# Designed miniproteins, single chains, continued (2), part 79

Each design is a single chain, and the fold is of that chain. pLDDT is the mean over its residues in the fold that is shown.

## One batch from the design tools (miniprotein)

Design m6907
Fold by ESMFold2-Fast:
Structure m6907 (fold): chain A 90 residues (1-90)
Amino acid sequence: MTALIKITYADGEEVELEVEANSADDVFEGLFNGLEDPVKVDENTVEGKGTTPTGEEATVTVTKVSENTVKAVFKGADGKVLAEVTATVK
């Protein structure tokens, strides 16, 4: 299976790429394992420390929004959204 990864930066720049993924659960687990000091917020949401694709430090919130979709939101220390990542499994 493949996942379409869409990255949207705070300035409105968008990047799309396809990666190999077996399920949205695999994408969610992969993102969760990439976080520093991850905390489970609820059954479908985890939060931890990470970096944006551009290398900026951020608080990352990863949410499994559906059986096919995972979203990650990267916030700076001031609480502003630096980047959003959406992974959709086909």
Scores: mean pLDDT 79

Design m6908
Fold by ESMFold2-Fast:
Structure m6908 (fold): chain A 147 residues (1-147)
Amino acid sequence: SNSEKTIDEVVEKQMEVIDKIERSKRDLKEAVEEFADTAIAAAEAEGGDTQLIRDQKQRLLELIEEAEERIKSAAGDPEEAKRVWEEEAERLKEAVQAAADAAIALVPASAATIEAQKQRLIELIERNKEEITELLDELKKLIEEGK
């Protein structure tokens, strides 16, 4: 029946949204690890304390987990999921900026490398936001066509 086909298309799009959210989480965590490992290596080379950088790494990883869990939980409601992701993306970008500023203060000789990693993280957050928003808009259209 036509109704069953529409339900299948909605379910497939919901699965595509969830898969994209899970891939986004993996990519963001990898980028945070690269950023933190670069800053830790620089601090160790100077005989500096790495604890603040490790604490900032843990904070960023926790924020990524919270963001992806919140948007994944809201994925069945495209408008709510978009709202949640907009709020969490801003929160993540603020945390990335704070982590980069803290790392540069500890290892100013590595400032250019840290700034480049910060910019890569911010661009990745923005790109994932745009791609997830597109999928959520497609999901919303399928749900509305099924009414």
Scores: mean pLDDT 84

Design m6909
Fold by ESMFold2-Fast:
Structure m6909 (fold): chain A 80 residues (1-80)
Amino acid sequence: SLREEVLRALEEARRLYDEAVASGWDPAKIDALIEAVERTNRLVEEARAAGELTPQEYLDLESEVALLWIFAYTARKGAA
């Protein structure tokens, strides 16, 4: 189901976040994280459109995706 695909994509994005942090924000790891976050966001929107998510589940997932967006793009700017 799209719901299961969303959960697997989010789990992958979390693992890539951990890898990016462990690498000291290596640019290649940041790019991989950004791609995973973008894919997860697309799947969340698809699952919402298909009616597979409750309003609360959608908000919770979007909040997690938004946090990963913020961390990834802040790291990409190289700001310390």
Scores: mean pLDDT 86

Design m6910
Fold by ESMFold2-Fast:
Structure m6910 (fold): chain A 68 residues (1-68)
Amino acid sequence: SVKEDLEALAAELSKDPRITVELIGDDTLVITTTLSVEEQIGLALRIIGDYPNLSVSVSGNVLTVTGL
């Protein structure tokens, strides 16, 4: 489910001290990073590749992940 995928992603990303994650309800994961723009693009592509049912939106240093 989207919730299980977001929880798994949050647990994975929480291990990186440059990344802060917040799960909002069961359908939205907010990812705040101190990564470079290039590293953020790489992260967004990795998320889409690993979770093809998820959508990623990037605004500044924040990635918002939701179900498609």
Scores: mean pLDDT 86

Design m6911
Fold by ESMFold2-Fast:
Structure m6911 (fold): chain A 73 residues (1-73)
Amino acid sequence: EQERLQELAREAAEEAREAIALVRAGKLPASLLPVLEEVRRLFEEAARADAETARRLMEEALALLRRAAEELA
């Protein structure tokens, strides 16, 4: 499970970097930049963590993404 969580976190970090690139290109709202940068950081940390820490960090990142989505609604 730890290896699977680390793989998911690496993929999520890559997706966050792509989303940041879209913000910088003007294709996503600039207000998302701080949240996406923090989410990327959390996923990068989760990719190097044990299973318990990775799960907690990924949950924190998802909570930040949920809040950002609610603010855009």
Scores: mean pLDDT 82

Design m6912
Fold by ESMFold2-Fast:
Parts: structure tokens; sequence; C-alpha cells
Structure m6912 (fold): chain A 55 residues (1-55)
């Protein structure tokens, strides 16, 4: 299902952040955003980009 795909992308994003891999985190974010509703995309993008900047 779409929710299962979202969960997979969230896990990949979390793994990239734990590994401090900025390129992997950015790629995982883009893949996650492609699955989200338009009204959620900007909020999630801003929150995750802020975490990536801290790495």
Amino acid sequence: SKLDQIDEKVLKLLEALENKDKEAAKKALEELLSLLPEDKKEEVREAVEKEIEKL
C-alpha cells in the first residue's frame, strides 16, 4: 500500500540521518515527498532539511 511505501522511505531517511550521510538523506527526502499529499510536502521538507543542515 502507499502507507507501506511511506514507511519504507521514512526508515531510509532515518538511517541516512543516523549515518550522517547528507546525500543519502536528501535522496530519501525527495523519495518520501513524492508520496506525500501536497498540503504536507512543504512542512515535511522544511523540518527534514533543518535536520540535514545540522549534520
Scores: mean pLDDT 81

Design m6913
Fold by ESMFold2-Fast:
Structure m6913 (fold): chain A 68 residues (1-68)
Amino acid sequence: SMSFREVLLRLKEALQKTSDFNALFPLLQELMDVAKRHPELESAVRELTVAIGEGDIEKALALLDELL
């Protein structure tokens, strides 16, 4: 399983290369799985997932930089 930091780094790379939500879906599933094991991260993961789901790439990248 990936570490939280590794998932965030891969999400940042994917968001910079593509805005296709389907290409991001496997990484979002990994992010949600990590969040289930770390309840303290739930709010941050929720905000990030919403930003990605809304196609707000600028906000998603800013949130990723805050978490990294």
Scores: mean pLDDT 77

Design m6914
Fold by ESMFold2-Fast:
Formats: C-alpha cells, structure tokens, sequence
Structure m6914 (fold): chain A 91 residues (1-91)
C-alpha cells in the first residue's frame, strides 16, 4: 500500500512540475506576443491538470471530503485556464 501511494504521488508530482513549466512558457509566449504558442501551451497544461486531478481524486476515493476538495480545486483551475485561452483567442 505505502509503495503504491508513493508511486501515485510521484506521478502527480511529475504532472504538477510539467504543468508549472508549461504555464511559465505560456506566460513568456504571451508576453512576447506569440498568442498561438501561448494557447497551445495552456491547452497542454489543461490536459495535464485534468489528468493530475483525476489521479488525485482516484487516490482519495476512500476520503470523500478530500476528494471533494481536490475536485473543486480542479474545476476552479480548469475554468481559469479555459477563460485565459478564450481571452487570448479573441486577440
């Protein structure tokens, strides 16, 4: 059990690190006026965020309060990314 939990945490951490990197690259692209690249990077970050929150929710299946909190945080982050992508697409 402990080993399986550590592996799940490791996978989620790797996804989080990649999401942060993509968000930083998206911001740099946006500041450079490369809106097409910024959109692409944000869409990739969104896909990884969806995967990370899905894995976290599955790992927390036996803790409904923490699962609900993770799902709520996931929705907020994904909605934020969708809004930002839509704003950039209008430019």
Amino acid sequence: MEELIRRAEEEIRELEERIVELLEEARAAYEAGDYEKAIELLEEAKKLAEEAFEKAAEALAEDPELKAAVEERGKGLLEGLDKKIAEIKEK
Scores: mean pLDDT 76

Design m6915
Fold by ESMFold2-Fast:
Structure m6915 (fold): chain A 62 residues (1-62)
Amino acid sequence: SELEELKKAAERGVASLPLPEEERKRLAEQVLELIDRLAAEGKSIEEIENAVLALVLERLEA
């Protein structure tokens, strides 16, 4: 499904980030939780992708 492919892409993306291992693990958990929550709320794949990108960018600027 598109949701399953999005989750795989998000996991690969987080794994490649220049963050400490513990922070990558926490971010991956937060991203997957966000995807599941927004999907349960009926958000589109595009809306979920935009929310995930916003979360990741916020963490990279910290």
Scores: mean pLDDT 83

Design m6916
Fold by ESMFold2-Fast:
Structure m6916 (fold): chain A 60 residues (1-60)
Amino acid sequence: TITLTAQFTDPNRLIAATLSLIGEFPDADISVEGTTLVVTLPDDPVLAARASSLLNDFSE
């Protein structure tokens, strides 16, 4: 498995990223802890790259 983490200072961006991940990666394990979004994916480099790009787009 591949685990990605992103820290958000803006709760609106955190919510947007979380909803986008749920929509695009329904098989991913997504958890929110305070200002940190944690995404666990299968060991699939294509899914990991896509999720990482999405997190970077919303993360500051």
Scores: mean pLDDT 79

Design m6917
Fold by ESMFold2-Fast:
Structure m6917 (fold): chain A 62 residues (1-62)
Amino acid sequence: SLREEARRLGAEATAALRAGDYERALRLAEEALEAAREAGDEALEAAAEALLERARAGVAAG
């Protein structure tokens, strides 16, 4: 399901952030946001948006 896809992508984005791979985290967070939006799940959308902001901040700092 799209909800399950959004959760998996969000978990992968979180792992990428922890590893310091901000470019990968950015791509995964964008994919998670798209999946969450298609699923119509506002909580998953908010979670993906937060991951996207963290990834962007990491890219900007490097």
Scores: mean pLDDT 88

Design m6918
Fold by ESMFold2-Fast:
Structure m6918 (fold): chain A 74 residues (1-74)
Amino acid sequence: MELVEIFKDDRALLDELARRTQETGSMAETLLEFAEELRKEGDPEGAKELEEQAEVARRVEAHAREASAENRAL
């Protein structure tokens, strides 16, 4: 399977992220690994999007920790 094809399908992307995140322990690190692989496959635009998603994931994790501490329902 090509990573480019996986990233066009949100469900396939989530499935692949789940598998690799179990190995790396970090979604942000997994996204950075995929960005590097996409660059090698000749998709620099996809790689840039993944790098931006990795930064978003780090910020979301920080916000999620605060929300969890406040025990928010939604």
Scores: mean pLDDT 68

Design m6919
Fold by ESMFold2-Fast:
Structure m6919 (fold): chain A 62 residues (1-62)
Amino acid sequence: SLALERALADAIEAGDAARAAALARSLPPVADLTLAAERLGVSRAALARALSAVAGREIRVA
């Protein structure tokens, strides 16, 4: 949802890794990390770190 995406972007920009990871757990599977990062207005690397912190997820970092 838009509210979840905004909250996740805010947490990433604030450097709140725990909150970013918790919010990322509520996202659907990410098929295209670059498009997802662009949509959220965050760096690809920051989004990859948030997603990789979620239990059971593996994300390629470029």
Scores: mean pLDDT 67

Design m6920
Fold by ESMFold2-Fast:
Structure m6920 (fold): chain A 112 residues (1-112)
Amino acid sequence: SMSENQKLLEEAREYLLKGEQALLEGDYEKAKEYYTKAIELLEQTEKTDEVLRLLAAAKNGLGIALLKLGKYEEAIKYFEEAKKTAEQTKEGSEELIKLIEANKKEAEEKLK
């Protein structure tokens, strides 16, 4: 139902904000945990453009946390998934896609 979808989305937004805060504080393990929870919840919701944008943002955030933890190959995987998810939106993801590509390039450079 829409009310169940709304509850999942609200909980996912809470975890996304907690993940963002953990990144700002340099707590990359907490950021990983919170973004993983956000992704799990968002994958259970109806795939609207809003949900796809949040899912792409959460996957990008998880990629950043993994990059900071030295998990470069895993970070690249999540940046690739984030980009694919963002590309499914009808509009408004161009800046996010550019940010994801820049983050992916940083992770790839660490493996050279």
Scores: mean pLDDT 90

Design m6921
Fold by ESMFold2-Fast:
Structure m6921 (fold): chain A 62 residues (1-62)
Amino acid sequence: LKGAIVRVVEDFEATKPDELTLKKGDIVEVLEVVDHETVRVRSLKTGKEGLVPVRYLELLSE
């Protein structure tokens, strides 16, 4: 997953300061796999970084 370009499959709203709010259809880059449920991503739209649950993401590139 690290370095992968992925699509957000469902709206995610940040509830913690280290999380990133994303909307369905947003394209993000995976910067770090934190654990089995959570990754750190960068939004290609805004350039902002934050933590997102893996379940909200779909791989676009191998």
Scores: mean pLDDT 78

Design m6922
Fold by ESMFold2-Fast:
Structure m6922 (fold): chain A 85 residues (1-85)
Amino acid sequence: FAEAEKYLEKALEALDKGDIDSAMEYFRQALIAAGLSEEEAEKIAEQIRTNYEGLLNNPRVSKELATEVTKTTMRVAFRQARRRA
C-alpha cells in the first residue's frame, strides 16, 4: 500500500503546482492502487475535479482555500477507498 500513498503524494504536489490534469491522473492511480476499480477511481477523480473547478470559479473563494479544501477532500476519499478495499 506504500505505492498508493506515493501516488497520493504526487497528486497533492501536482495540485499545489496548479497542474490539475496531472493531479487527477495521479489521484486516479492512487485510488486504483488502494483497491478501487478503474471505473470507480475515474468517477471519484472527475467529481473532485469538478468540485475544485467550481471552487476556483467562486470569486469569494481564494485559490489557496480552494486548493486546501480539495487536498483535504482527496485525503478523505483516499482513506475511504482503503477502508472499503
Scores: mean pLDDT 84

Design m6923
Fold by ESMFold2-Fast:
Structure m6923 (fold): chain A 84 residues (1-84)
Amino acid sequence: MKPSPLVLEAEILEALAAIHLWLGMPEKAAELAEKAIELYEKAGVKNPAAYVVLGKAYEALGEKEKAEEYYKKALELGAPEELV
């Protein structure tokens, strides 16, 4: 199966978001994760991991309600509970 250019770009952005979160840069991590999710949606692909990263970024920003919404979305898409 030929990987969609949108999926490849989304995977790269998701990885960069996780790296920025690890570096303590939650604002940039949120921006990158949101862009990754947008590209996954355009490609018709469900990716719960990107929502987990976004939830963790908003949790680090003190945006608890937004973090909970994204964690719930990740669980609905099949993320393991241990990641939320």
Scores: mean pLDDT 80

Design m6924
Fold by ESMFold2-Fast:
Structure m6924 (fold): chain A 56 residues (1-56)
Amino acid sequence: PEELVLRAASNRPLTVEEIAKLLGISRSTVERIVNRLVAEGKLRREGDLVVAAEPL
């Protein structure tokens, strides 16, 4: 599921709710995945938006 979350955010900035709807998973599951990927430096939060933070 992490790869799908990262791919979705890489296509465009998305809210947690939008990612949950897109992937058909719960918002709480998306929050957990996003928090982990942010801790790993792969995603970044900008307000309500989740954006890719992968280096080149």
Scores: mean pLDDT 77

Design m6925
Fold by ESMFold2-Fast:
Structure m6925 (fold): chain A 80 residues (1-80)
Amino acid sequence: DDYLNSFRLWDTNGNGTISLDELLAVATTRLGRRLSRAQVQRVLAAADANGNGTIDLAEFQALMNRWRDVAAFQAFMQSL
């Protein structure tokens, strides 16, 4: 499953959630751009995160369904 592979790539510590810091690291290392913490907060808000500052697998799959795939989501992140 492409979503699971992408989720595992972004979940660097393997705890089953993607944190604000992990999203910031992905933007910096994988997307080749430096996002501010405020820009990553906007991504979390768009994902309807519950305020814990993390995205679990179910929220990630819902986000990917909304954005069709990981590439569309990465393009959205790059637009920030």
Scores: mean pLDDT 65

Design m6926
Fold by ESMFold2-Fast:
Order: structure tokens, then C-alpha cells, then sequence
Structure m6926 (fold): chain A 58 residues (1-58)
């Protein structure tokens, strides 16, 4: 989807890393995934929330 492609480009993810992120969103709590995104990619809380919510909506 356009949303997933935008996330991939914005974070500089490979296809495999995007699939791993989608699995994390599905298996971990929203808060745990937000913190992981903040720590790994240096995202603000708002940016990380947007990524998680976009993946859940797609």
C-alpha cells in the first residue's frame, strides 16, 4: 500500500525490515512498539504513533 511504502522510505527500511515492523506492531503492545521505534529510528512519540496507527489501519 502507499502508506506502507511511505513508511519504508521515511525510515529507510528494507522489505524484510518493513515485514518485521508489521509483525512487531501485531505481536507487541502499542506502547512497546512506539518505544522501539523511538529508540531504533530516533522518531518523536507523535511520529512513532503515526507509524503504528498507519500499519494497524492498512
Amino acid sequence: SVVLENIKHDLGLSDEELEELIELVKTKSREETIKWLQEKYGLSRRQAEGVVDAILAS
Scores: mean pLDDT 80

Design m6927
Fold by ESMFold2-Fast:
Structure m6927 (fold): chain A 74 residues (1-74)
Amino acid sequence: HMSVLERVRAFLDRLEKEAQSAIEAGDKEKLRDLLVRYRNLRHALQIEADAGNQEAAEMVKRVDELIKELEKAL
């Protein structure tokens, strides 16, 4: 069975591709939807990072960069 972090990494990879596509298309509704999803994911990953998971901490940084890009595109 896939670990939680493996699943989260795969999910994050999909979200990054969707974010790039939405930014290029200027799809404001999709950008807002993705921003909500990214913020929720960040919250969950921050809990793991605070518990000492370095991989989760690296994912939080990645999500923060994507949130900034989405906010700039809105």
Scores: mean pLDDT 80

Design m6928
Fold by ESMFold2-Fast:
Structure m6928 (fold): chain A 57 residues (1-57)
Amino acid sequence: VKLSEEAIRLAQRAVLENADASLEEMRAAVRKALSANPSVSEEEVEALVGMIRRAPV
């Protein structure tokens, strides 16, 4: 994924805040957090959620 460090941190925070939520809710939260950053695609959001969930939390 080609995202800024700030965008990655916002996505990580959204996933952590929604750790007990469904995958769909996590994706929505990440999409909302990244909506403040231009040029982020839906495909990048899905990839980022998948990567963060595979990392030890």
Scores: mean pLDDT 69

Design m6929
Fold by ESMFold2-Fast:
Structure m6929 (fold): chain A 81 residues (1-81)
Amino acid sequence: SAELKELLKELIKRLEELKKKEKNPFTQEMLDSTIKLLEEAIKTGDKKIAEDAVTAALLLGEQFQDEEVIELAKKIEELLK
């Protein structure tokens, strides 16, 4: 859906902002991998790829205590049900 794609794009944008501020190369790699999975989910429309990507993003959001990432990920999970 158009709404799902917009939320996935917003989630990518927020994760890219976190990646720019991150100095730990391991955490940068985790953010980059999650961004790539979200981009793949948008390109393919594959629900399972979207579910996996959003789960990874939620875990990162919880690790960073980033309320915007957590809120976006939860909204996307509800749309994927």
Scores: mean pLDDT 87

Design m6930
Fold by ESMFold2-Fast:
Structure m6930 (fold): chain A 66 residues (1-66)
Amino acid sequence: SAAREARRAANRAAARALLADPSSEVGRVAREVAETLRRIGEGVDRMIEALRRGASREEALELGRL
């Protein structure tokens, strides 16, 4: 699923942030990317749940908006 893939990408980005110096610019950017990917995954999860409840594609897309 897209939500699962986004969470896996977020976990990978977080792992890279841990390997980078936390005080460095690279570490800061990696953490911001990981957080953005987590938020995208949450939005996709909301869309999937709405579709399972019988919501229209348009309504589901609105719920997934960040």
Scores: mean pLDDT 75

Design m6931
Fold by ESMFold2-Fast:
Structure m6931 (fold): chain A 73 residues (1-73)
Amino acid sequence: VLEQLKAAGEAVIAAAEAGLASEEEKELAEKLVKAAEEGDLEGALEYLRELGLLRGYPEEEVEEGVRELREAA
């Protein structure tokens, strides 16, 4: 789960470098990657939640994804 969260954050950072994501999304993705690297599952999940909402995903989809990842950990 933490490795998957790190990969998701790295993908958003890459998208931002390509001009496909905002600077705010990049900053949040960098925090997500750091939390995942530190083994902070709850911090990583919270940053993933904020990133999903910032990117315009429906709140219900974001909460479901976070719940599934928490259950998988």
Scores: mean pLDDT 78

Design m6932
Fold by ESMFold2-Fast:
Structure m6932 (fold): chain A 57 residues (1-57)
Amino acid sequence: MSGLFELIKRDIERIAKEKGIELSEEQIEEIARKVMSLPITNGTNLKPAIEEEVEKV
């Protein structure tokens, strides 16, 4: 896996913990793939996108 994918998974896990949401490894990977596939022109703002996807779980 690329370093970016691993970084995104770790960010998802941290954000979920901060929000009190428990995610499985499968859910973390699904969110990471969704975030990476989002049509975001401002690629530097991944954290807000991750937060939104975590809340949808």
Scores: mean pLDDT 72

Design m6933
Fold by ESMFold2-Fast:
Structure m6933 (fold): chain A 66 residues (1-66)
Amino acid sequence: SMAEKEKLLERVEELARRIAETTDPAEVERLAKEALKLLEEAGLSPEEKEELIERLERLGVRAVAR
């Protein structure tokens, strides 16, 4: 499942990029929820999830601030 994990992480990074380009709050929330689902599927440690969530928050994604 390492290949699956890598693919999920690549998709999370793509979603983060899309969030940075998006000005619609509803679209930002939708993309943030999708990214969080992928992070859960990737089987990341709590520390790894926290780092990625902080990255999303720096892009202005308030939907992942909890």
Scores: mean pLDDT 68

Design m6934
Fold by ESMFold2-Fast:
Structure m6934 (fold): chain A 66 residues (1-66)
Amino acid sequence: SLKEEAERLMKEADEAYKKGDYETAINLYVKAIELYGKYHPNDQAGLKELTAKLEEIRKKLLEKKK
């Protein structure tokens, strides 16, 4: 299901983030958000939470690249 795939991608993104691979984490979260929006388009709260997490990781990448 799209839900299970999105959850898997989020988990893989979290693991990439823990390893300091922010670019991979961003790519995986973007895919997860796209899938989430397809099966849960009216969950604005959930989408905001995922988007906030993505922005946090982007900020970490910018700090690292300085």
Scores: mean pLDDT 80

Design m6935
Fold by ESMFold2-Fast:
Structure m6935 (fold): chain A 56 residues (1-56)
Amino acid sequence: SAKLKEAAKEAKKIEDEGVRRAIEGEEEQASRDTRERVKELAKKYGVSVSEIQKAS
């Protein structure tokens, strides 16, 4: 639970940065970077991407 909460907080920061970059015209790169970062974050915390999405 604690790991999932931390992963969800970090994922939100990654997603918020992705949205900001998309607004600045980097939509495709930001989308790819966000997806990869969230996958690596899930692996780092030992949770699944779907668990992070449910916690968000």
Scores: mean pLDDT 77

Design m6936
Fold by ESMFold2-Fast:
Structure m6936 (fold): chain A 56 residues (1-56)
Amino acid sequence: MDASIDTAAAILATAAINFPEDVTEEDLEALEELAKESKDEKIKKLLEEAIKLAKE
């Protein structure tokens, strides 16, 4: 039902995974908010992985 939000979350997570050096504090906060809002297990996993890589 919230395909637009889930799609944006997947795109942002994928970008953060591919380019962790470009992840800012604002991007990290956005990823954390999306992870809290997402109900899709696949998207949640991508967001969690992106956050983990950005913190490293």
Scores: mean pLDDT 75

Design m6937
Fold by ESMFold2-Fast:
Structure m6937 (fold): chain A 74 residues (1-74)
Amino acid sequence: SELKLGVEVARKLVEEGDAEGAVRALQWLVDKYPDLPQEIKDLVAKAAAALAAGDEKKALEYARKAVELAEKYV
């Protein structure tokens, strides 16, 4: 499924340590799949907020948690 493929892309970006890329990919998934569990959306929002604050390490940590939950969902 395209949702599963999108989650796999976000996983690769997290593993590469690309906080900006991971947050962007996860935000796109939330926008395209609004029926994603609220807990995943909350983690993506926290990752985006951390990135906006310049905390790339914290953004990557929240992005990783969002990916882990999304992988269990798909």
Scores: mean pLDDT 89

Design m6938
Fold by ESMFold2-Fast:
Formats: sequence, C-alpha cells, structure tokens
Structure m6938 (fold): chain A 56 residues (1-56)
Amino acid sequence: GAAEIGARAAAEAVRAGASPQEAGRIGYETGLAAGADDESANRGGARGVTLGLSGR
C-alpha cells in the first residue's frame, strides 16, 4: 500500500546515508503523496528507517 511505498523510500534513504530523522521524513512525505493517511505514513516512515538501519 501507500505506507509501504513510504517505508521503502525511508529504508533506501538510510542506506544512501541520510540521518534516521531525514529518512523518516522522506518516508512520511512519500507515503502521504502515495495516498496514505497521516498515521499510516508516520508508521511507514518509522518502519522504513528501522529496515534501513537493520540492513533489510
């Protein structure tokens, strides 16, 4: 779904060297642009940061 698109964007940003805070913001904004609601976009961004940091 839209939140998963945001999560992938956040994970890719972390792997590219973005800070966790910046990657979370990128994932949140990407999720919203893809049609996620605010809560889902926030969760997607946070999940993506975790995935990026864990190398998954």
Scores: mean pLDDT 82

Design m6939
Fold by ESMFold2-Fast:
Structure m6939 (fold): chain A 80 residues (1-80)
Amino acid sequence: MDEIASETAKRVADLLAPYLPPEEVAAVSTRVANALLKGDEEGAIKIVRDAAERAGAPEEVIEKAVAVVKEGAEKIKKAE
């Protein structure tokens, strides 16, 4: 579901925006949406973790971003 993938990517971008430059936030958001559209939940989680850890985001923010990705992946699975 394009809408679910886009909304999930936007929520991830909002969580990472304080820690990353706008260009990096946009790149992460695009990669997360593409991974979710392919059904690659593990790839989407890895993209978010790698970016947030590199940015020095607090663990609580990393956990929230990963939870958002998992929620989006589950919504996509249920829409099939």
Scores: mean pLDDT 82

Design m6940
Fold by ESMFold2-Fast:
Structure m6940 (fold): chain A 65 residues (1-65)
Amino acid sequence: MKKPRVVLAGADLKGLKQPTVIREGDAEPTVGVGLSADGVTITADSPEARKEAEKAAKEFLEKYK
């Protein structure tokens, strides 16, 4: 089992920008995480990847609010 790296870019929310999607992997995205005014969007192809993304999103929201 692998733990993909997930990073959220919340700074873009302040500039009326589209949410940033961060992907793990070279050719095929395993996990994508985006932030928007409506909240956090998490896209993952597997349950394990989704758990890792949720953990990263929680840490990010605590830091950037």
Scores: mean pLDDT 48

Design m6941
Fold by ESMFold2-Fast:
Structure m6941 (fold): chain A 71 residues (1-71)
Amino acid sequence: SAAERVAALAAEIAANPDDEVLVTGALLEAAALVNEGRLEEALALLEALVAARPDDEVLRRLLARLRELLA
């Protein structure tokens, strides 16, 4: 399921926050989830990315925009 895939990817990101290929893949997955209307799964994945990279302003802005879509 999308939720299981997001949970697995979030765990990999937490273990490997500096893996640029993994982070890029996760962002592409989040974009695909948004396009499919799976906003809650996309939110969970972006929250995992921000938690792993708290100083990344681009990720924080993307998370804020997605939260606005859910409100």
Scores: mean pLDDT 84

Design m6942
Fold by ESMFold2-Fast:
Structure m6942 (fold): chain A 67 residues (1-67)
Amino acid sequence: LSEVQKKVILADTRKLVSKYLSEEALKKILEEVEKMLNEGIAPTREDILKLVEKYGSEEAVKKIKEE
């Protein structure tokens, strides 16, 4: 992944999840996404939703799926 692609994915992830999550949960999700990107793995939307379920709530997952 290029540096531009990594920045776009992190920004899109923040925009997608920030409305429904605490700052602490958002930080943990962004750390996991950044770790995946540094390992050369591009997270899918489904991967991000699994992180929201792990660090946030089922209600947050439902709301994000509506976006």
Scores: mean pLDDT 78

Design m6943
Fold by ESMFold2-Fast:
Structure m6943 (fold): chain A 55 residues (1-55)
Amino acid sequence: LSPQQQALVEMILEIARDNRLSVEQALHLARSLARSLGFSEEEIEAILAELRKRL
């Protein structure tokens, strides 16, 4: 992952932990935020794959 992708993964993991989000809620949040930040679909899929391993 790029540093920007890694930063987003860490942010989502922290939000999910603090707010007790389900895996599905965390992945939905990550998709929405990554698209808003201008990540490509390939970069978004890499972010989601990393989140699935760590959630």
Scores: mean pLDDT 86

Design m6944
Fold by ESMFold2-Fast:
Structure m6944 (fold): chain A 111 residues (1-111)
Amino acid sequence: MEALRAEVPPLVEALKDEDPAVRLEALAKLREMARTPEGARLVAPAVEPLIEALKDEDPQVRAAAARLLGEIARAEPELAAPAVEPLREALKDEDPGVRRAAREALEAIAA
């Protein structure tokens, strides 16, 4: 468990990497951790960086960030509360996949 906690800061830094493939890999690893309430609490420091990632240049990164915020909300709804208004903005995104991910995340927060 301490080893998983130590992985979170490097993954948060990777969300700001110049390579979108690196950012997507970081999002995938954080999402794997966030599937349990304990894991969602460990990745809580990523919530604000994920809100920033909703404005990423790559629509795949924006959609993945919205999906991860939804996973965090399903496990621990209170941790995703700061993402509600940013996700509502993402409902107006140019990419239909981003709009769908944002809608699903908001439904998870409201549940």
Scores: mean pLDDT 84

